# Ledger of designs, part 106: designed miniproteins, single chains, continued (5)

Each design is a single chain, and the fold is of that chain. pLDDT is the mean over its residues in the fold that is shown.

## One batch from the design tools (miniprotein)

Design m19672
Fold by ESMFold2-Fast:
Structure m19672 (fold): chain A 91 residues (1-91)
Amino acid sequence: MQAEKEQRVKARAAAKKRTEELLARSDFGAVRQMADEALANERYTEAAEAWFALSEAMRKSGPENFDEAQELEGQALEARMRGAGLTPVIS
């Protein structure tokens, strides 16, 4: 269905752009909320992208955030794998 695919692509692009803007403002809480909402709605790719971006920003913010960044990176990898598992993968 073309309309649903286009809507999904636009929503993902909008979410990614918003995540980048929030991270530029160091609003980590808002990015976490966006990722949680995406995950709850089974938008695994959006959740994974938000978690990866957040984890990278947190690693750059200082050593006190390294453990949280590593956990977020793990969550992003799991969400990415789940998203990939929902599509036929020819490995």
Scores: mean pLDDT 73

Design m19673
Fold by ESMFold2-Fast:
Structure m19673 (fold): chain A 80 residues (1-80)
Amino acid sequence: MKVAVISPDAREAMKKAIELTGGAVLLEPTPANEDLLKEAIKNGSVAVKATSPEQAKRAIELAKEAGADEIIVLGDGPLR
């Protein structure tokens, strides 16, 4: 299962991704990391630290492009 978990809290994102797939890579949605993020999703799961709505939106777009089966956005605060 290809999963992207997006949160302003890196630990929360990592914990959720590990619970779902048994392992995850933590990345920030920077231009330099876009290819790494897509590759990591294709291989299983990614935890993404997004501290702004713009970063969260970009991470969601990249996850969709990589063919993520599930995209989970955590955090009731900074991303809304």
Scores: mean pLDDT 76

Design m19674
Fold by ESMFold2-Fast:
Structure m19674 (fold): chain A 109 residues (1-109)
Amino acid sequence: MNPLTQEALAELDRLIEEEKDPELREALERLRAAVARVTDPRAAREVLIAVEVLRMIKNPKARLAVARAVVAGIEAALDEADPEARVAAIRAALDAGVEEARKIMEEER
């Protein structure tokens, strides 16, 4: 297994164990399953960045939005043969998830 993928999985395992919200836990478990399928080093780096972003977000609804977006991005990336297209898919999904998270956090001021 790629070392970056292994690091991302270890961080996700910690997030899952610490999560009390069952909906967010299910989303994190789905994210873990998707991440485990990432073997490309470039895609693995983008996945690790996404997991670190999730760790920084404390709002559960915002975390859920990012987790779901990243799952979709990884699943799309796994269907891509081109490594650059895989990276782009994960990055675009993370950016979309972060923008949704920002809106959620602004509404819950």
Scores: mean pLDDT 84

Design m19675
Fold by ESMFold2-Fast:
Structure m19675 (fold): chain A 79 residues (1-79)
Amino acid sequence: MHMSKKKEVEELMKKAIELLKQALKLLEEGADPQKIIDILRQTLELTKKVLEALVSKEIADKIMAILKKTVLEKTEKEL
């Protein structure tokens, strides 16, 4: 019954879409890859909040751990 939760999820998804549009524009403009990576990290944090709202926190944490390992670790250069 609480409509506020559905609206919260909608707003988080809209913010994620806006960030992805910014990332795409920066990619097309040949901007610094670090700026694109920073926007993608923000998008992942918003996705985590959506998952926590829709499913249990335990499931959301597992999904986010897999995404961080397979996406962020591959894009980060550790020397």
Scores: mean pLDDT 71

Design m19676
Fold by ESMFold2-Fast:
Formats: C-alpha cells, sequence, structure tokens
Structure m19676 (fold): chain A 87 residues (1-87)
C-alpha cells in the first residue's frame, strides 16, 4: 500500500478529533500548498491557528502536505468534508 494512503488516513483521524476551528486551520494550510499565489498568507495563518489548538497536529499536517504536494487537493477536500460533517 502506498505511504500516501496511510498518511492521508492518519490525517483524517487526526482532523476528526479536532474542533472545527482546528479543522479549518488545517484546510487553510492545505489550500496554501495547493495555491502558490496564496501560500504565504493563507498557510502561515492556518499554521499559527492550528499550532494554538494542537501543535503536534499542526506539525503533522505540514509534513504530510509538504511530502505529498501532488495530493494537496485530496487533503484539502478531506479537511473540508470533515468540517462540513461537523456543521
Amino acid sequence: MEEKEKKIKELSELLEKMPVDGQRAAAAIAQGFADPASREATMKKGLEELEKIDPEAAKKVVEIVRENPEYTGEILDLALEIIKKKE
């Protein structure tokens, strides 16, 4: 099985345990990686907010998206779906 699938599953489980604000911050980080034009502003803000909520989760989200830039769209969609499920 691809390492990517394992990392995305770990991220999904991590996001589901976080409050909605943390999930939105994670989505902002993924969006920043997916859109280079907004990377500096969006990613930094998302990371700072997520680090306030769960610094270990923030580090893991950044590591996953950085190692798998081609899958940032899938990661963003996952984060947004989890947020939507929690109202």
Scores: mean pLDDT 68

Design m19677
Fold by ESMFold2-Fast:
Structure m19677 (fold): chain A 115 residues (1-115)
Amino acid sequence: MLVGEVRLPSDASKEEILKAFEELVKKGADTIIVYTDKLSENIEEAVLEFSKKYPHVNIIVVVIGKKAGGSTEMMSSGRIHLLSAKDLKEAEEKVKELFKKLGEPKNLGKIYIGV
């Protein structure tokens, strides 16, 4: 499994998010991990639109924040996975559990938007 990572601010535009996803797929990513402090409508819309264009790519959205912890809302839509975590340590643990199902990760790189 070839993994690309994206760090998104909560105010990232749909166009910026889609561009980052396209850059990772061009590098050969078959799995994209998105880290954000809040699941915005722009992130949700970009993920859904991208998944329709690239249905073979796994997308893992990780929402990190103290208010994000305690609800295991798994938005399972084919290859789209939504995870919530109170901190990076919990996020890493949940991502490792998901990787046991999806296969062994090889990191292609990271993209930071608006930070």
Scores: mean pLDDT 72

Design m19678
Fold by ESMFold2-Fast:
Structure m19678 (fold): chain A 62 residues (1-62)
Amino acid sequence: NLKARQLGVQALVEAKKAGASDADMKKIQDLFQKGDYDKAAKLMESLGAPKAAKLAKEAGKV
C-alpha cells in the first residue's frame, strides 16, 4: 500500500528528528516490514516522538 509506505517514511523522519538512535530506527523499520504499525507507534511514543507515533498509527489504518 503506497499511502501506508509514505506515512511510514514520514514517521521515520519525525522519529529521527526526535533523536531516535540508529538501533531504534532499525527496530521501527523491522516493525513496518512486518506490518506491525501499532507496536512501532508505541515504540515511537516511548522515544518521545508523538508526531512519529501518530503517523505510524495512520499508516496502520490504511
Scores: mean pLDDT 82

Design m19679
Fold by ESMFold2-Fast:
Structure m19679 (fold): chain A 78 residues (1-78)
Amino acid sequence: SLEEAKKAAIELLEKAKPSLSAAGQSLLDMAIEGIRAAKSVEEMLAVLDSAAEMARQLGLEEAAEVLEKAKEVVEKVA
């Protein structure tokens, strides 16, 4: 369900935040807000894809990996 996918993705991102740089944490916070606002699974996947691309452009590889794992969880749960 949409609610289960949101919860799973947000929990994964929040759990990973403490191990990331300040920039990585900020990017995950933006992704979490986007997920909360999403009205569909497709919108959540778009948020995660955009955040992961931004992470890679900024050289935030660990943040990108976490965002890709969150995407996999959304695809599995939804």
Scores: mean pLDDT 87

Design m19680
Fold by ESMFold2-Fast:
Structure m19680 (fold): chain A 77 residues (1-77)
Amino acid sequence: SLREEVLRALEEYVALLVEAFEAAAKAAGLPQSVIEDYHRQLEAQRREVRRWLETEASEDELKEILAALQQQLAKLR
């Protein structure tokens, strides 16, 4: 379904954000606690966005978000 495709794209995008942040943080010599704090904040936001996508988002909103996520994924790949 469209909603399943959006949720899949969201999870891929979040995974790439985590990877990019961890790489940058380690290169900058930041402590592990900074990486852990980022993971906690990102997971909280991911859960809220996922809830909205599953319960409230219209089909048109899902299409717009999918296009935006695919555009961001193309830049990060």
Scores: mean pLDDT 85

Design m19681
Fold by ESMFold2-Fast:
Structure m19681 (fold): chain A 94 residues (1-94)
Amino acid sequence: DVEAKALELFDALRQRAIDDVYARVKAAKGEALAQEAAEVLAQAMELMREGKGDEARALAESVPDPLARELILEALDALVREMAALGRELAPEL
């Protein structure tokens, strides 16, 4: 079932994005900021899932640390690109 596999892959991509941002922020700025960045990204991704992209971006932009803010915004853009790619792959099923 391609649809079920796409949804599972989607959840995996979401978790990988959170883990990647956490690891990069931790390496540069330490665990406390990494945890905060991961939580903000998770909240922003939930807002995007609800169709609240402007609120998701505003939340990311509210992060005071410029590195964490940039990494969160890049992760959101990457997720949007991966979602678009999955949508195109599902089109041949119809």
Scores: mean pLDDT 78

Design m19682
Fold by ESMFold2-Fast:
Formats: C-alpha cells, structure tokens, sequence
Structure m19682 (fold): chain A 68 residues (1-68)
C-alpha cells in the first residue's frame, strides 16, 4: 500500500480540500434555504455544519501534534 509519508500527505490534502469546500457549500445551501425552505435543505445544512465542526477538530488535533 502507500507509504506513511504519502498517506500523511494525502490526509493533509483531503483536509485542505474540506476546509476550502465546506464553508462555501454551507453558504450556498443557507442561501438556497432562505429562497426555498425545505426539510431536505435543512438536513443538508445540519450535516454540513456537523462536518465543518469535525474538520475543525481534526485540524486542531493535527496542529497540536505538529507543535509537540
């Protein structure tokens, strides 16, 4: 399988993509919800908020490990 260095790089790239994408997706769906409030859009917003909190926690943990 991929070596540990490649795996760490892949995880960092994935985290950066999520950090860039999730806030913008949340803004888009919040705008859509204001224009057309549906339970499906609300569920997507709730899921995106949860994902953003998890990604922020993963970033904080990763930076804490680098500082050690």
Amino acid sequence: GPDPETQELAREIALRILEASLPELLKMFEKQYKENPTENIKKVIDDLKKALEEVQAWRAEREARRAS
Scores: mean pLDDT 84

Design m19683
Fold by ESMFold2-Fast:
Structure m19683 (fold): chain A 80 residues (1-80)
Amino acid sequence: DREALRARIRARAADLGATFTDEAVELLVEFKERYLGDDERSLDTAIGLAVRSARERGRDTVEAADVRAVVEPLRAALEA
């Protein structure tokens, strides 16, 4: 259920004191469905890393670029 997944990503970000843009949420949903399956730990790790990326740039809003910075290396590793 994509709605439940979107809600979970936003809730986890809120627990970390951050907000995801809609584009950032959709990118992470697509990555989870394609590469992570039922791996909740890897999803939570990706959320945390994306929040860190945003904060390193002085933002509490996670943008698509922050998600891409996290998922591109993970995608490459999972395809190796």
Scores: mean pLDDT 81

Design m19684
Fold by ESMFold2-Fast:
Structure m19684 (fold): chain A 96 residues (1-96)
Amino acid sequence: VVEALEKVAEALKDYPEAAQSARDGAEAIRKGDKEGVLEAANKLSQLADKFEKQGKTKIARALNAASGAMKAYAQGRTDLAEKYAEEAIKFAEEVK
C-alpha cells in the first residue's frame, strides 16, 4: 500500500495538493499513525469531490481509490486496501 501511494503521488505530480496528500498517507502508514492515515484519506476525498464538480473525472476516480485504500488500511482490511491501491495507480496513470 505504501509503495502504491507513492506511485500515485508520482503519477499525479502535476496536481501538487493531491500528490502531497498521497505522500502524507504513505508516511502515516509507515509511522503506524492511523489518525494521520484517515486525515490524508479525507483530504483526498475532498479533492476528489472538487475535481469531479469541475468535470475532471479521471483524477477524481484516482483520488477516491487512494482514499479508499487508506481507509481500508486503517480498518485493518489489508486485502481491500491493496485492491483500492492498485485501482488508484491505474486511474492515476490515466490522468493527463
Scores: mean pLDDT 83

Design m19685
Fold by ESMFold2-Fast:
Structure m19685 (fold): chain A 77 residues (1-77)
Amino acid sequence: SEEEAKKILEELLKRLEEKGVPQEWIDKYKKALETPEKLITSLYVAKGILEAALSMGDTSVEPEIKELDEKIEKLKK
């Protein structure tokens, strides 16, 4: 659901903050969570960030990528 997708994005943002992603980007994504018209775009950006983390060896994000992709597809319908 949209609510679950938001939760996944919020959890992702916390991990990215711990990995040293600039706070400026984290804050922009957090604001996008509160803007419904930007939610889908924010989820696609989050997916790209998760895929980048996976490519750098963080396999813990793989289930989140799959779940996020499925939720984005449902939100588009």
Scores: mean pLDDT 67

Design m19686
Fold by ESMFold2-Fast:
Structure m19686 (fold): chain A 98 residues (1-98)
Amino acid sequence: SEAARRAALQEQARAKRRELLERGIERIADILTELTKRPDLAQRFRDALLAGKTEEADRLFQEMFKTFSEEQRKEFFERVRKIEEELRKEYEAFLAEL
């Protein structure tokens, strides 16, 4: 039925959103590792976000972010914006092929 087909497409879209969210978190953790030279904190941040532990993730992020220079903060936000743009375009392209 058309309803069953629509439900299947919606589930595929949800699965793709989850995939892109996880890839985005991983890429942000990589940026944090590069800027802080603290792969331990970046990995704990990634793991906390993936586990839905948002308060722990925020505390870890603030610990790393407070060590950033103004230039590093600017670089971080510019790189995050580019990741968001790329993932949005990939999601839109995926939906167009459904």
Scores: mean pLDDT 88

Design m19687
Fold by ESMFold2-Fast:
Structure m19687 (fold): chain A 56 residues (1-56)
Amino acid sequence: MPRYRPVGLGAQLLAKYAGIAPGSVLTPAQIGEASGRDGEAIAAAMLASGLAERVE
């Protein structure tokens, strides 16, 4: 399963609004839980916008 690390503003926004510690590595399901939205779509949008990086 792909994993994502929020970076820069993405990390700050998730820490502020979802309580996710900066530097956390998240699955799409965890991003969905944190955002209340489709985690796969949000992960893809964050990656495309430079708000997250893919971790293998």
Scores: mean pLDDT 77

Design m19688
Fold by ESMFold2-Fast:
Structure m19688 (fold): chain A 98 residues (1-98)
Amino acid sequence: SEREVAIRLTVASIRLAGAEFELDVLRRKAEENNASEEVREMIEELERKVEELRELLKEMQEAIKAGDYERFEALYEEFERLLEETDRLLAELRAKLA
């Protein structure tokens, strides 16, 4: 339903905002601690994944506006997969900076 799709888009947006906030916090911590090249490479990978998530979110919004719910479902599945990978890398980065 349109309501269900709108709720899922809102939840996706909130989850992405949370990941972006955590990455910003961890990036600042890495800078303060003069972190290793490995940590810097992890941050660059996370920044690329966050940018890809932003693009998927934009495409999901466009799919809803077009009434293309099949495309929304495919994009949402890809978004969830990429966000899970992003959360895993954020956890690894958090552990290295602890």
Scores: mean pLDDT 89

Design m19689
Fold by ESMFold2-Fast:
Structure m19689 (fold): chain A 87 residues (1-87)
Amino acid sequence: MTKATVTAEVPEESLEEVKKLAEYLNEHKEEIVKLIPGLLGLEAEVEGNTLTVTIVAESEEIARQLAELVAKALEGLGAENVKIEIE
């Protein structure tokens, strides 16, 4: 099992949308895990203007691929300083 963490700074104008996205991910995490092969866990947290998404996957490759998809989605929302960490 591999854990990947995506951290990003969200501009004020996008903060409301990012909070809604985080809420959606947390509410539907069991359904999302069931739909994505190799995904074991998903959590999203917003503190101030910082979003942290934690991904737990069966392999490092899957964790990295999913983290990259999340990072691209956040960049599309105007997020800055997007970082991916793999443990």
Scores: mean pLDDT 81

Design m19690
Fold by ESMFold2-Fast:
Structure m19690 (fold): chain A 90 residues (1-90)
Amino acid sequence: EEEEKIQKVKDEYSEKVGKVTRDAIAKVPEYGDELSRKGHEGVKRIRAAKTEEEAKKLGDQSIKDIEDLGNKATAEYERKKAEEARRQAL
């Protein structure tokens, strides 16, 4: 029973991390390698968790880290895109 509950939480958060990683890569493919690596590291940590609480904590941290990286990458990409558009308009 306890093992099944831990496994379910691990599967749930591993899937959430994977989705967040894929969504971030779709928005900023140029950072795909960094985002993919961070997602894989997150899943590895979640799979190594010994309790439901640990799996959830590691999952939440991984999701936040990936979202933060994706947001920073998106901001940099949009700024670069705006600069390139300005240069082409000249």
Scores: mean pLDDT 82

Design m19691
Fold by ESMFold2-Fast:
Structure m19691 (fold): chain A 57 residues (1-57)
Amino acid sequence: SDLFLLKEINALEFVPEAVKEDLRRRFSDGDLNINELISAQVEDGIKAIKYAVNKVT
């Protein structure tokens, strides 16, 4: 469902807020490319792993 895509965008934790806002705007406009969301999820996952391994104090 469309609500699933919005939930996935909102679940991103490590990508910049500007990227999340762009994805939400495209979703609202009906032109969200699923590959762009997948790319953001992959980037978010990589950053989450790097954060867990190399915590900045």
Scores: mean pLDDT 80

Design m19692
Fold by ESMFold2-Fast:
Structure m19692 (fold): chain A 92 residues (1-92)
Amino acid sequence: MEELAARAQELVDRMSPEELAEAERVEEEVIAAARAEAAAAGVPDTPAAKAALLLAVAERTAERLREVAPLAAEALEVAREALLLKQAELEA
């Protein structure tokens, strides 16, 4: 997990300020939309449901970022791998 965090940070450090600003904006929009959808759908407040929501947010954010901030998309894919490992540990 520490290696995945270090890899994500390396990718972020390689981004321009413009790419970083676009990545932050896209991530905020995706998180807000996903939270609204989860609330409307009555998603249960369990660790497994939270992990699944975070994975879905990461996937959607990465898809949107691939065209406008490709380094941010790569960093998010690395973060998604870390979330998948954590979800596997939860066995749910």
Scores: mean pLDDT 70

Design m19693
Fold by ESMFold2-Fast:
Structure m19693 (fold): chain A 81 residues (1-81)
Amino acid sequence: SAEIEQQALAAGEKGDPAAVPWLAALLEHPDLRVRFAAAVALAKIMRVGGEAVRAAVERALDALTDEELRRFARQVLYFGE
């Protein structure tokens, strides 16, 4: 939904590490736009948050049960991996 998409993007802009587990769960959302927004938000948080935030993002991605979504998230986070 548009509201969840906007909330995910806002969390990314704030660089809020507390949002990382929630954003990782959104990578499994049925709406592709929400999944994309969550991946973009995680990428932004990871770039500005330093080592502790990068570790939190990696831990959240490891918790994903769908390996294809994990691969998709890595492609978005790392631009062409």
Scores: mean pLDDT 72

Design m19694
Fold by ESMFold2-Fast:
Structure m19694 (fold): chain A 68 residues (1-68)
Amino acid sequence: NPGLKILDLDGDGKISPAEIAAVAAAIGFVPGMSPAEFLRRAAAHFGVELSDEEIKAAIEEIGDHLAA
């Protein structure tokens, strides 16, 4: 899942709350930002292109961590 790979900062195939927090800090996360906007900004920050379907799939996987 390309959207989840952006959050996997250490490349271990697992996403920790610390990795999500690091990405949030890097992209300038603000309260009220949607999970889709968070992932779009993360993708832009890391220079990767995500489709709307890849973003949706990533949100479903990480919804418990990034619920708006």
Scores: mean pLDDT 69

Design m19695
Fold by ESMFold2-Fast:
Structure m19695 (fold): chain A 97 residues (1-97)
Amino acid sequence: SEKEKEQRDVSLYSAANINAIGAVTNSRLAKELIEKIKNEKDLELAKRFVEGAERSLEAAEENAERASKELQEKVKPSIEEARKEVEEAKKLLEEAE
């Protein structure tokens, strides 16, 4: 029972962390593409990376909320970093339109 709870908690923490990394990665890819935009297809691709980053951030937050308080506090800095990266990418995308 306790071991199953611990395994579930670690899985939620791992999912939150992986998705936070995904949000940062997709946001940075979007920012790099935005800086090098040459045509409408590049803008569309940047928009897709931003959408991917937002979905990853949502998944990170959902998994973190379901984890224990201790693991929520542990992953919180990564989620906050991901949130900032996503907002920066969204702002740059809006300015490029």
Scores: mean pLDDT 88

Design m19696
Fold by ESMFold2-Fast:
Structure m19696 (fold): chain A 61 residues (1-61)
Amino acid sequence: MVEIDPAAPIREVVDKLLSLARTPELRAEIRALAERAPDTPISEHPEAMELLTRIGLETQP
C-alpha cells in the first residue's frame, strides 16, 4: 500500500495520487486541486481529503 501523509502539501503527493487514480476524471480533479492549492496540507483541504478517499476506493480489488 502507498501511504500518503495527510500533513504533506498537495504538490508533494500529486504524482502518487495520479499513479493511484485509474480514471481520467479523477486524475483531472487531482491536477486541478494541485494547481489551486499546491502548498496546502491535504488534511486542511476538504476536497483533497475527499479525493484521497475516492482513490482508496478506486484501488480496492
Scores: mean pLDDT 71

Design m19697
Fold by ESMFold2-Fast:
Order: sequence, then C-alpha cells, then structure tokens
Structure m19697 (fold): chain A 88 residues (1-88)
Amino acid sequence: TTLTVELENFAVGKVSRVRLTMEGVLPTSVEEAKKWLEELRAEAAAAVGATTDEAEVLSARVTKAEVKPDGDGAYVRVEIEITLVLKP
C-alpha cells in the first residue's frame, strides 16, 4: 500500500488543506472493501467540527474512490480532502 500526503497552507492562523491518497491491495474481499469505503465516508462526515488542542476540522470528504478485484484481495484507490485550522 502507498500513502501520499499533500499539504497546502499548513500554518497556524490559516485554513490548511490536506490531501490524502491511498492506493494498494487490501487483504479482503471487494464487498468488504466497499463496506470499508462507506464507513470511511461516514467517518469523514462525522469528523467535521471535531476540535483538539492542535486543530479544528472544517471539512472532510472522500473525493474519489475506486475498488477492483485483485487476486485474493481488493485493489483500492481513495482520495480524501480535509480542511482544518491549526491552533497555536
């Protein structure tokens, strides 16, 4: 599995954007991978408004999702965009 992280305006006092791209083969069925993606979408929606000492999440969404069979597992490519405010 490959995880790529891209950061935009990642600084205190600015709206920071994080793009996550995950690509690889999960050791599970295509149906389980699809269920995991639906749970991931729900978790992203639930994360909006989450606040810690370090950050507040303004938005989180799965922008792209692809699942294909691959041998005994499932090939997955997921792109997630998160916007947040970093606290001092």
Scores: mean pLDDT 76

Design m19698
Fold by ESMFold2-Fast:
Structure m19698 (fold): chain A 100 residues (1-100)
Amino acid sequence: MEEKIEEIKNTKSKEKKYQIVFDALRDPELTPEEIAKLILAAEETGDKTVVNLALQDLGMLLFSKDPAVRERARQALEIVAEKSKNPEIRKKAKDMIDKL
């Protein structure tokens, strides 16, 4: 986990940041807290595009056939909505949950 956060903070490649977050969203071993931490780490680097793509991916996972995947995505969005320092990102995450 720490290695993924450090890689996001240390890389300037938007593609690499997004790949790390994208892979984490699909990793069943990661908790909602860990997924949220990776998204928030990308936000700290100022890369709004990576954060928006991650939220879109979480939004798609809310409609997964697997109830565990849906619940994990919902919880990760809830944490982002509470902890993001960007009001627009908080609103977007909350709006995605409220549509369920």
Scores: mean pLDDT 82

Design m19699
Fold by ESMFold2-Fast:
Structure m19699 (fold): chain A 95 residues (1-95)
Amino acid sequence: MAAAEAANRRLLEESAAVAEEAAREGVAMEELVERIGDPVLRATAELGRLVAEGVPLEELAARAEALAAALAESDPAAAALFRLAAEEIREEIAA
């Protein structure tokens, strides 16, 4: 439990840092995301990009669910975190 919380916090922090770096260097966010070799970090950076672009919460939730499905076999723990994120976003929409 504590390890999953620490991993989630780290991924969110790294996602924000990636978005800031792309903006500072003038690099297209899509190109930066594609250069990330780690699939979990790439997925996190993709969600961070969508947040930075201000996409609707429903679209953000759907993307998180898709990323969870893509990671389900290779990294079940990361997949569970993305599923939880999608659920929390959908709860926010419903509120």
Scores: mean pLDDT 66

Design m19700
Fold by ESMFold2-Fast:
Structure m19700 (fold): chain A 79 residues (1-79)
Amino acid sequence: FEPKESEIQKFKEKLIEKAGLPRELLNKSMDELLAEVARVKPGEYADIVSEASAEAILEHYKTYEPEKYEALLKAEKER
């Protein structure tokens, strides 16, 4: 459904951007994209995945669930 697909789409976009991959890989499955990131950036894989995941979640909630976005920002500020 749309909310989950939007989060996945943003995650894929951030992975491509951070790993310096061609945008044509946006059409690949998540498993294929993650395998490509691991292949080209093995030393940075964990950092790229972690950052892309966090940014995608925040961007998704900001657009579709603003109350959750504000709660996440408040939780981060209180840490």
Scores: mean pLDDT 72

Design m19701
Fold by ESMFold2-Fast:
Formats: structure tokens, sequence, C-alpha cells
Structure m19701 (fold): chain A 72 residues (1-72)
């Protein structure tokens, strides 16, 4: 079974958090700047502390499991 676009996105996000947290932060900051320029909204600061990173990874894992269960 091919993963859905959402599952592929979560896989990529997980890889960035695990292997390239600096790239994830740069992409978040770029996206925040774009949203601020287009909509006048400022996104919250991305917290990449070890605890926050583990929490994000746990949330990604949970989301992947929910998508996997929904695929049955």
Amino acid sequence: MAPTPAQRFLDRLEALVRDRPEELKARWEAGNAEVQATEGLTLPVLDLSPEARERILAAIEQAKKVLEEDDK
C-alpha cells in the first residue's frame, strides 16, 4: 500500500526533526515570515529544546498511527 500524501509529509517532518532540526527551524521561520507578509499573522516561535523535540516526535508518531488505523 502506498502511503498517503499526509503520511509522506509526516515521514519527512519526522526525518527533519530527528536528523535536521536546523532545517526544520529555518523552514518554520521562512513560513512565519511569509504568513506575516501575506496575512499579518505571526506564528509562535518553534521550540526545539530536547523536551519539545521529543514531544513533537511523539505527536508525529501518534498521527502516523491514527492514519495507519484509518487505512484499515
Scores: mean pLDDT 69

Design m19702
Fold by ESMFold2-Fast:
Structure m19702 (fold): chain A 75 residues (1-75)
Amino acid sequence: SEEEYIKILNEELQKTFGYPPFTEESKKELLEGIKTLQEQIKEQGVDIEEVVEMYKEYYGMTEEAVEAFRKLLEK
């Protein structure tokens, strides 16, 4: 589900950037960030998979977090 993907991504961001535990505030912030990134991807005409791979390499994301990120961006 969307909420499961958001939780997985939040846990990865918590490890990588010191984000707070999953809360209503962190959920809203994360969803707003995803929305902004979706708009940038659409505007620039880049492939979602290319963006996902870039973040995976740069931050060392787990396979589970990569899948969650991809699913959130595809919406």
Scores: mean pLDDT 74

Design m19703
Fold by ESMFold2-Fast:
Structure m19703 (fold): chain A 74 residues (1-74)
Amino acid sequence: SNEEKIADLQEKLKGKTESDPELASLHKELGDAYFSEGKYLEAAVAYSEALKIKPDDEELKRLLQTALEKANQE
């Protein structure tokens, strides 16, 4: 389930350091999972964390903007 995926991703994040190359991917997957559940503010936070690690990632910038737009419509 999506809830199980979110829990698994959160657990994986606890084991990572700032230098871990998987950290951005884990934050993006967490954002994608929240977005699928309609949790747009949580998705925006997760995408923002991924973007801090990969600041020039255009896809993450678009995902963040979309999540923020959806959150503002609730």
Scores: mean pLDDT 80

Design m19704
Fold by ESMFold2-Fast:
Structure m19704 (fold): chain A 92 residues (1-92)
Amino acid sequence: SRVVEGLERAIEHLEKAIEAAKKGDLESAKKHVEEALDDLRPAAVYHPEATQPIVDHLLEALEALKKGDTESAIEHLEKAKEQARRLKEEVE
């Protein structure tokens, strides 16, 4: 399933984004969040209501990274990752 494959890749990118943010590598964290957003596109098409909260948390994480607020960014990334894992379990 393209949705499941996209969610798996998005989760991997979110894990890398969290690690990068914890290390203070905000540019790497931002790149991984942008890659996760791209990987979520199939889920957004087929499951828009479940995917929108994940996207909203990723957009909030990008704004936090832009401000150098790593703690807020990590909180939003962790919530997005949890919601992406739940959606994957539902559609798998």
Scores: mean pLDDT 90

Design m19705
Fold by ESMFold2-Fast:
Structure m19705 (fold): chain A 108 residues (1-108)
Amino acid sequence: MTLTTVTIKFLVRNLPESRAPEALAIAEAVVEAAKAAHPDQIVDYEVELERLAEGEFLVTVTLVLKNVSRDEALALTGEVVQELAARLRAAFPDAEIRAFVEIKEEEV
């Protein structure tokens, strides 16, 4: 069985400390919607928020995909990245947002 782990990291700067929980809630909502749309492909997920410095946070989304091709994994990753970036920018227009993606395929 092939499992693909996708790690999406959003570095968010100039985010008000009091509003950091909103960024986590947005990421969770985006990932839950993606899993609802692709329930046979997205078998597990995790969302984490880490404070790196004052006003600087890392939102990490981990997706565990089952029996997907590389192209399918890239498409699902792109969908989540685009939606999360759009929602974070809408909620935090003054924030600086950078995204990093790692895709790892494992035979199990």
Scores: mean pLDDT 86

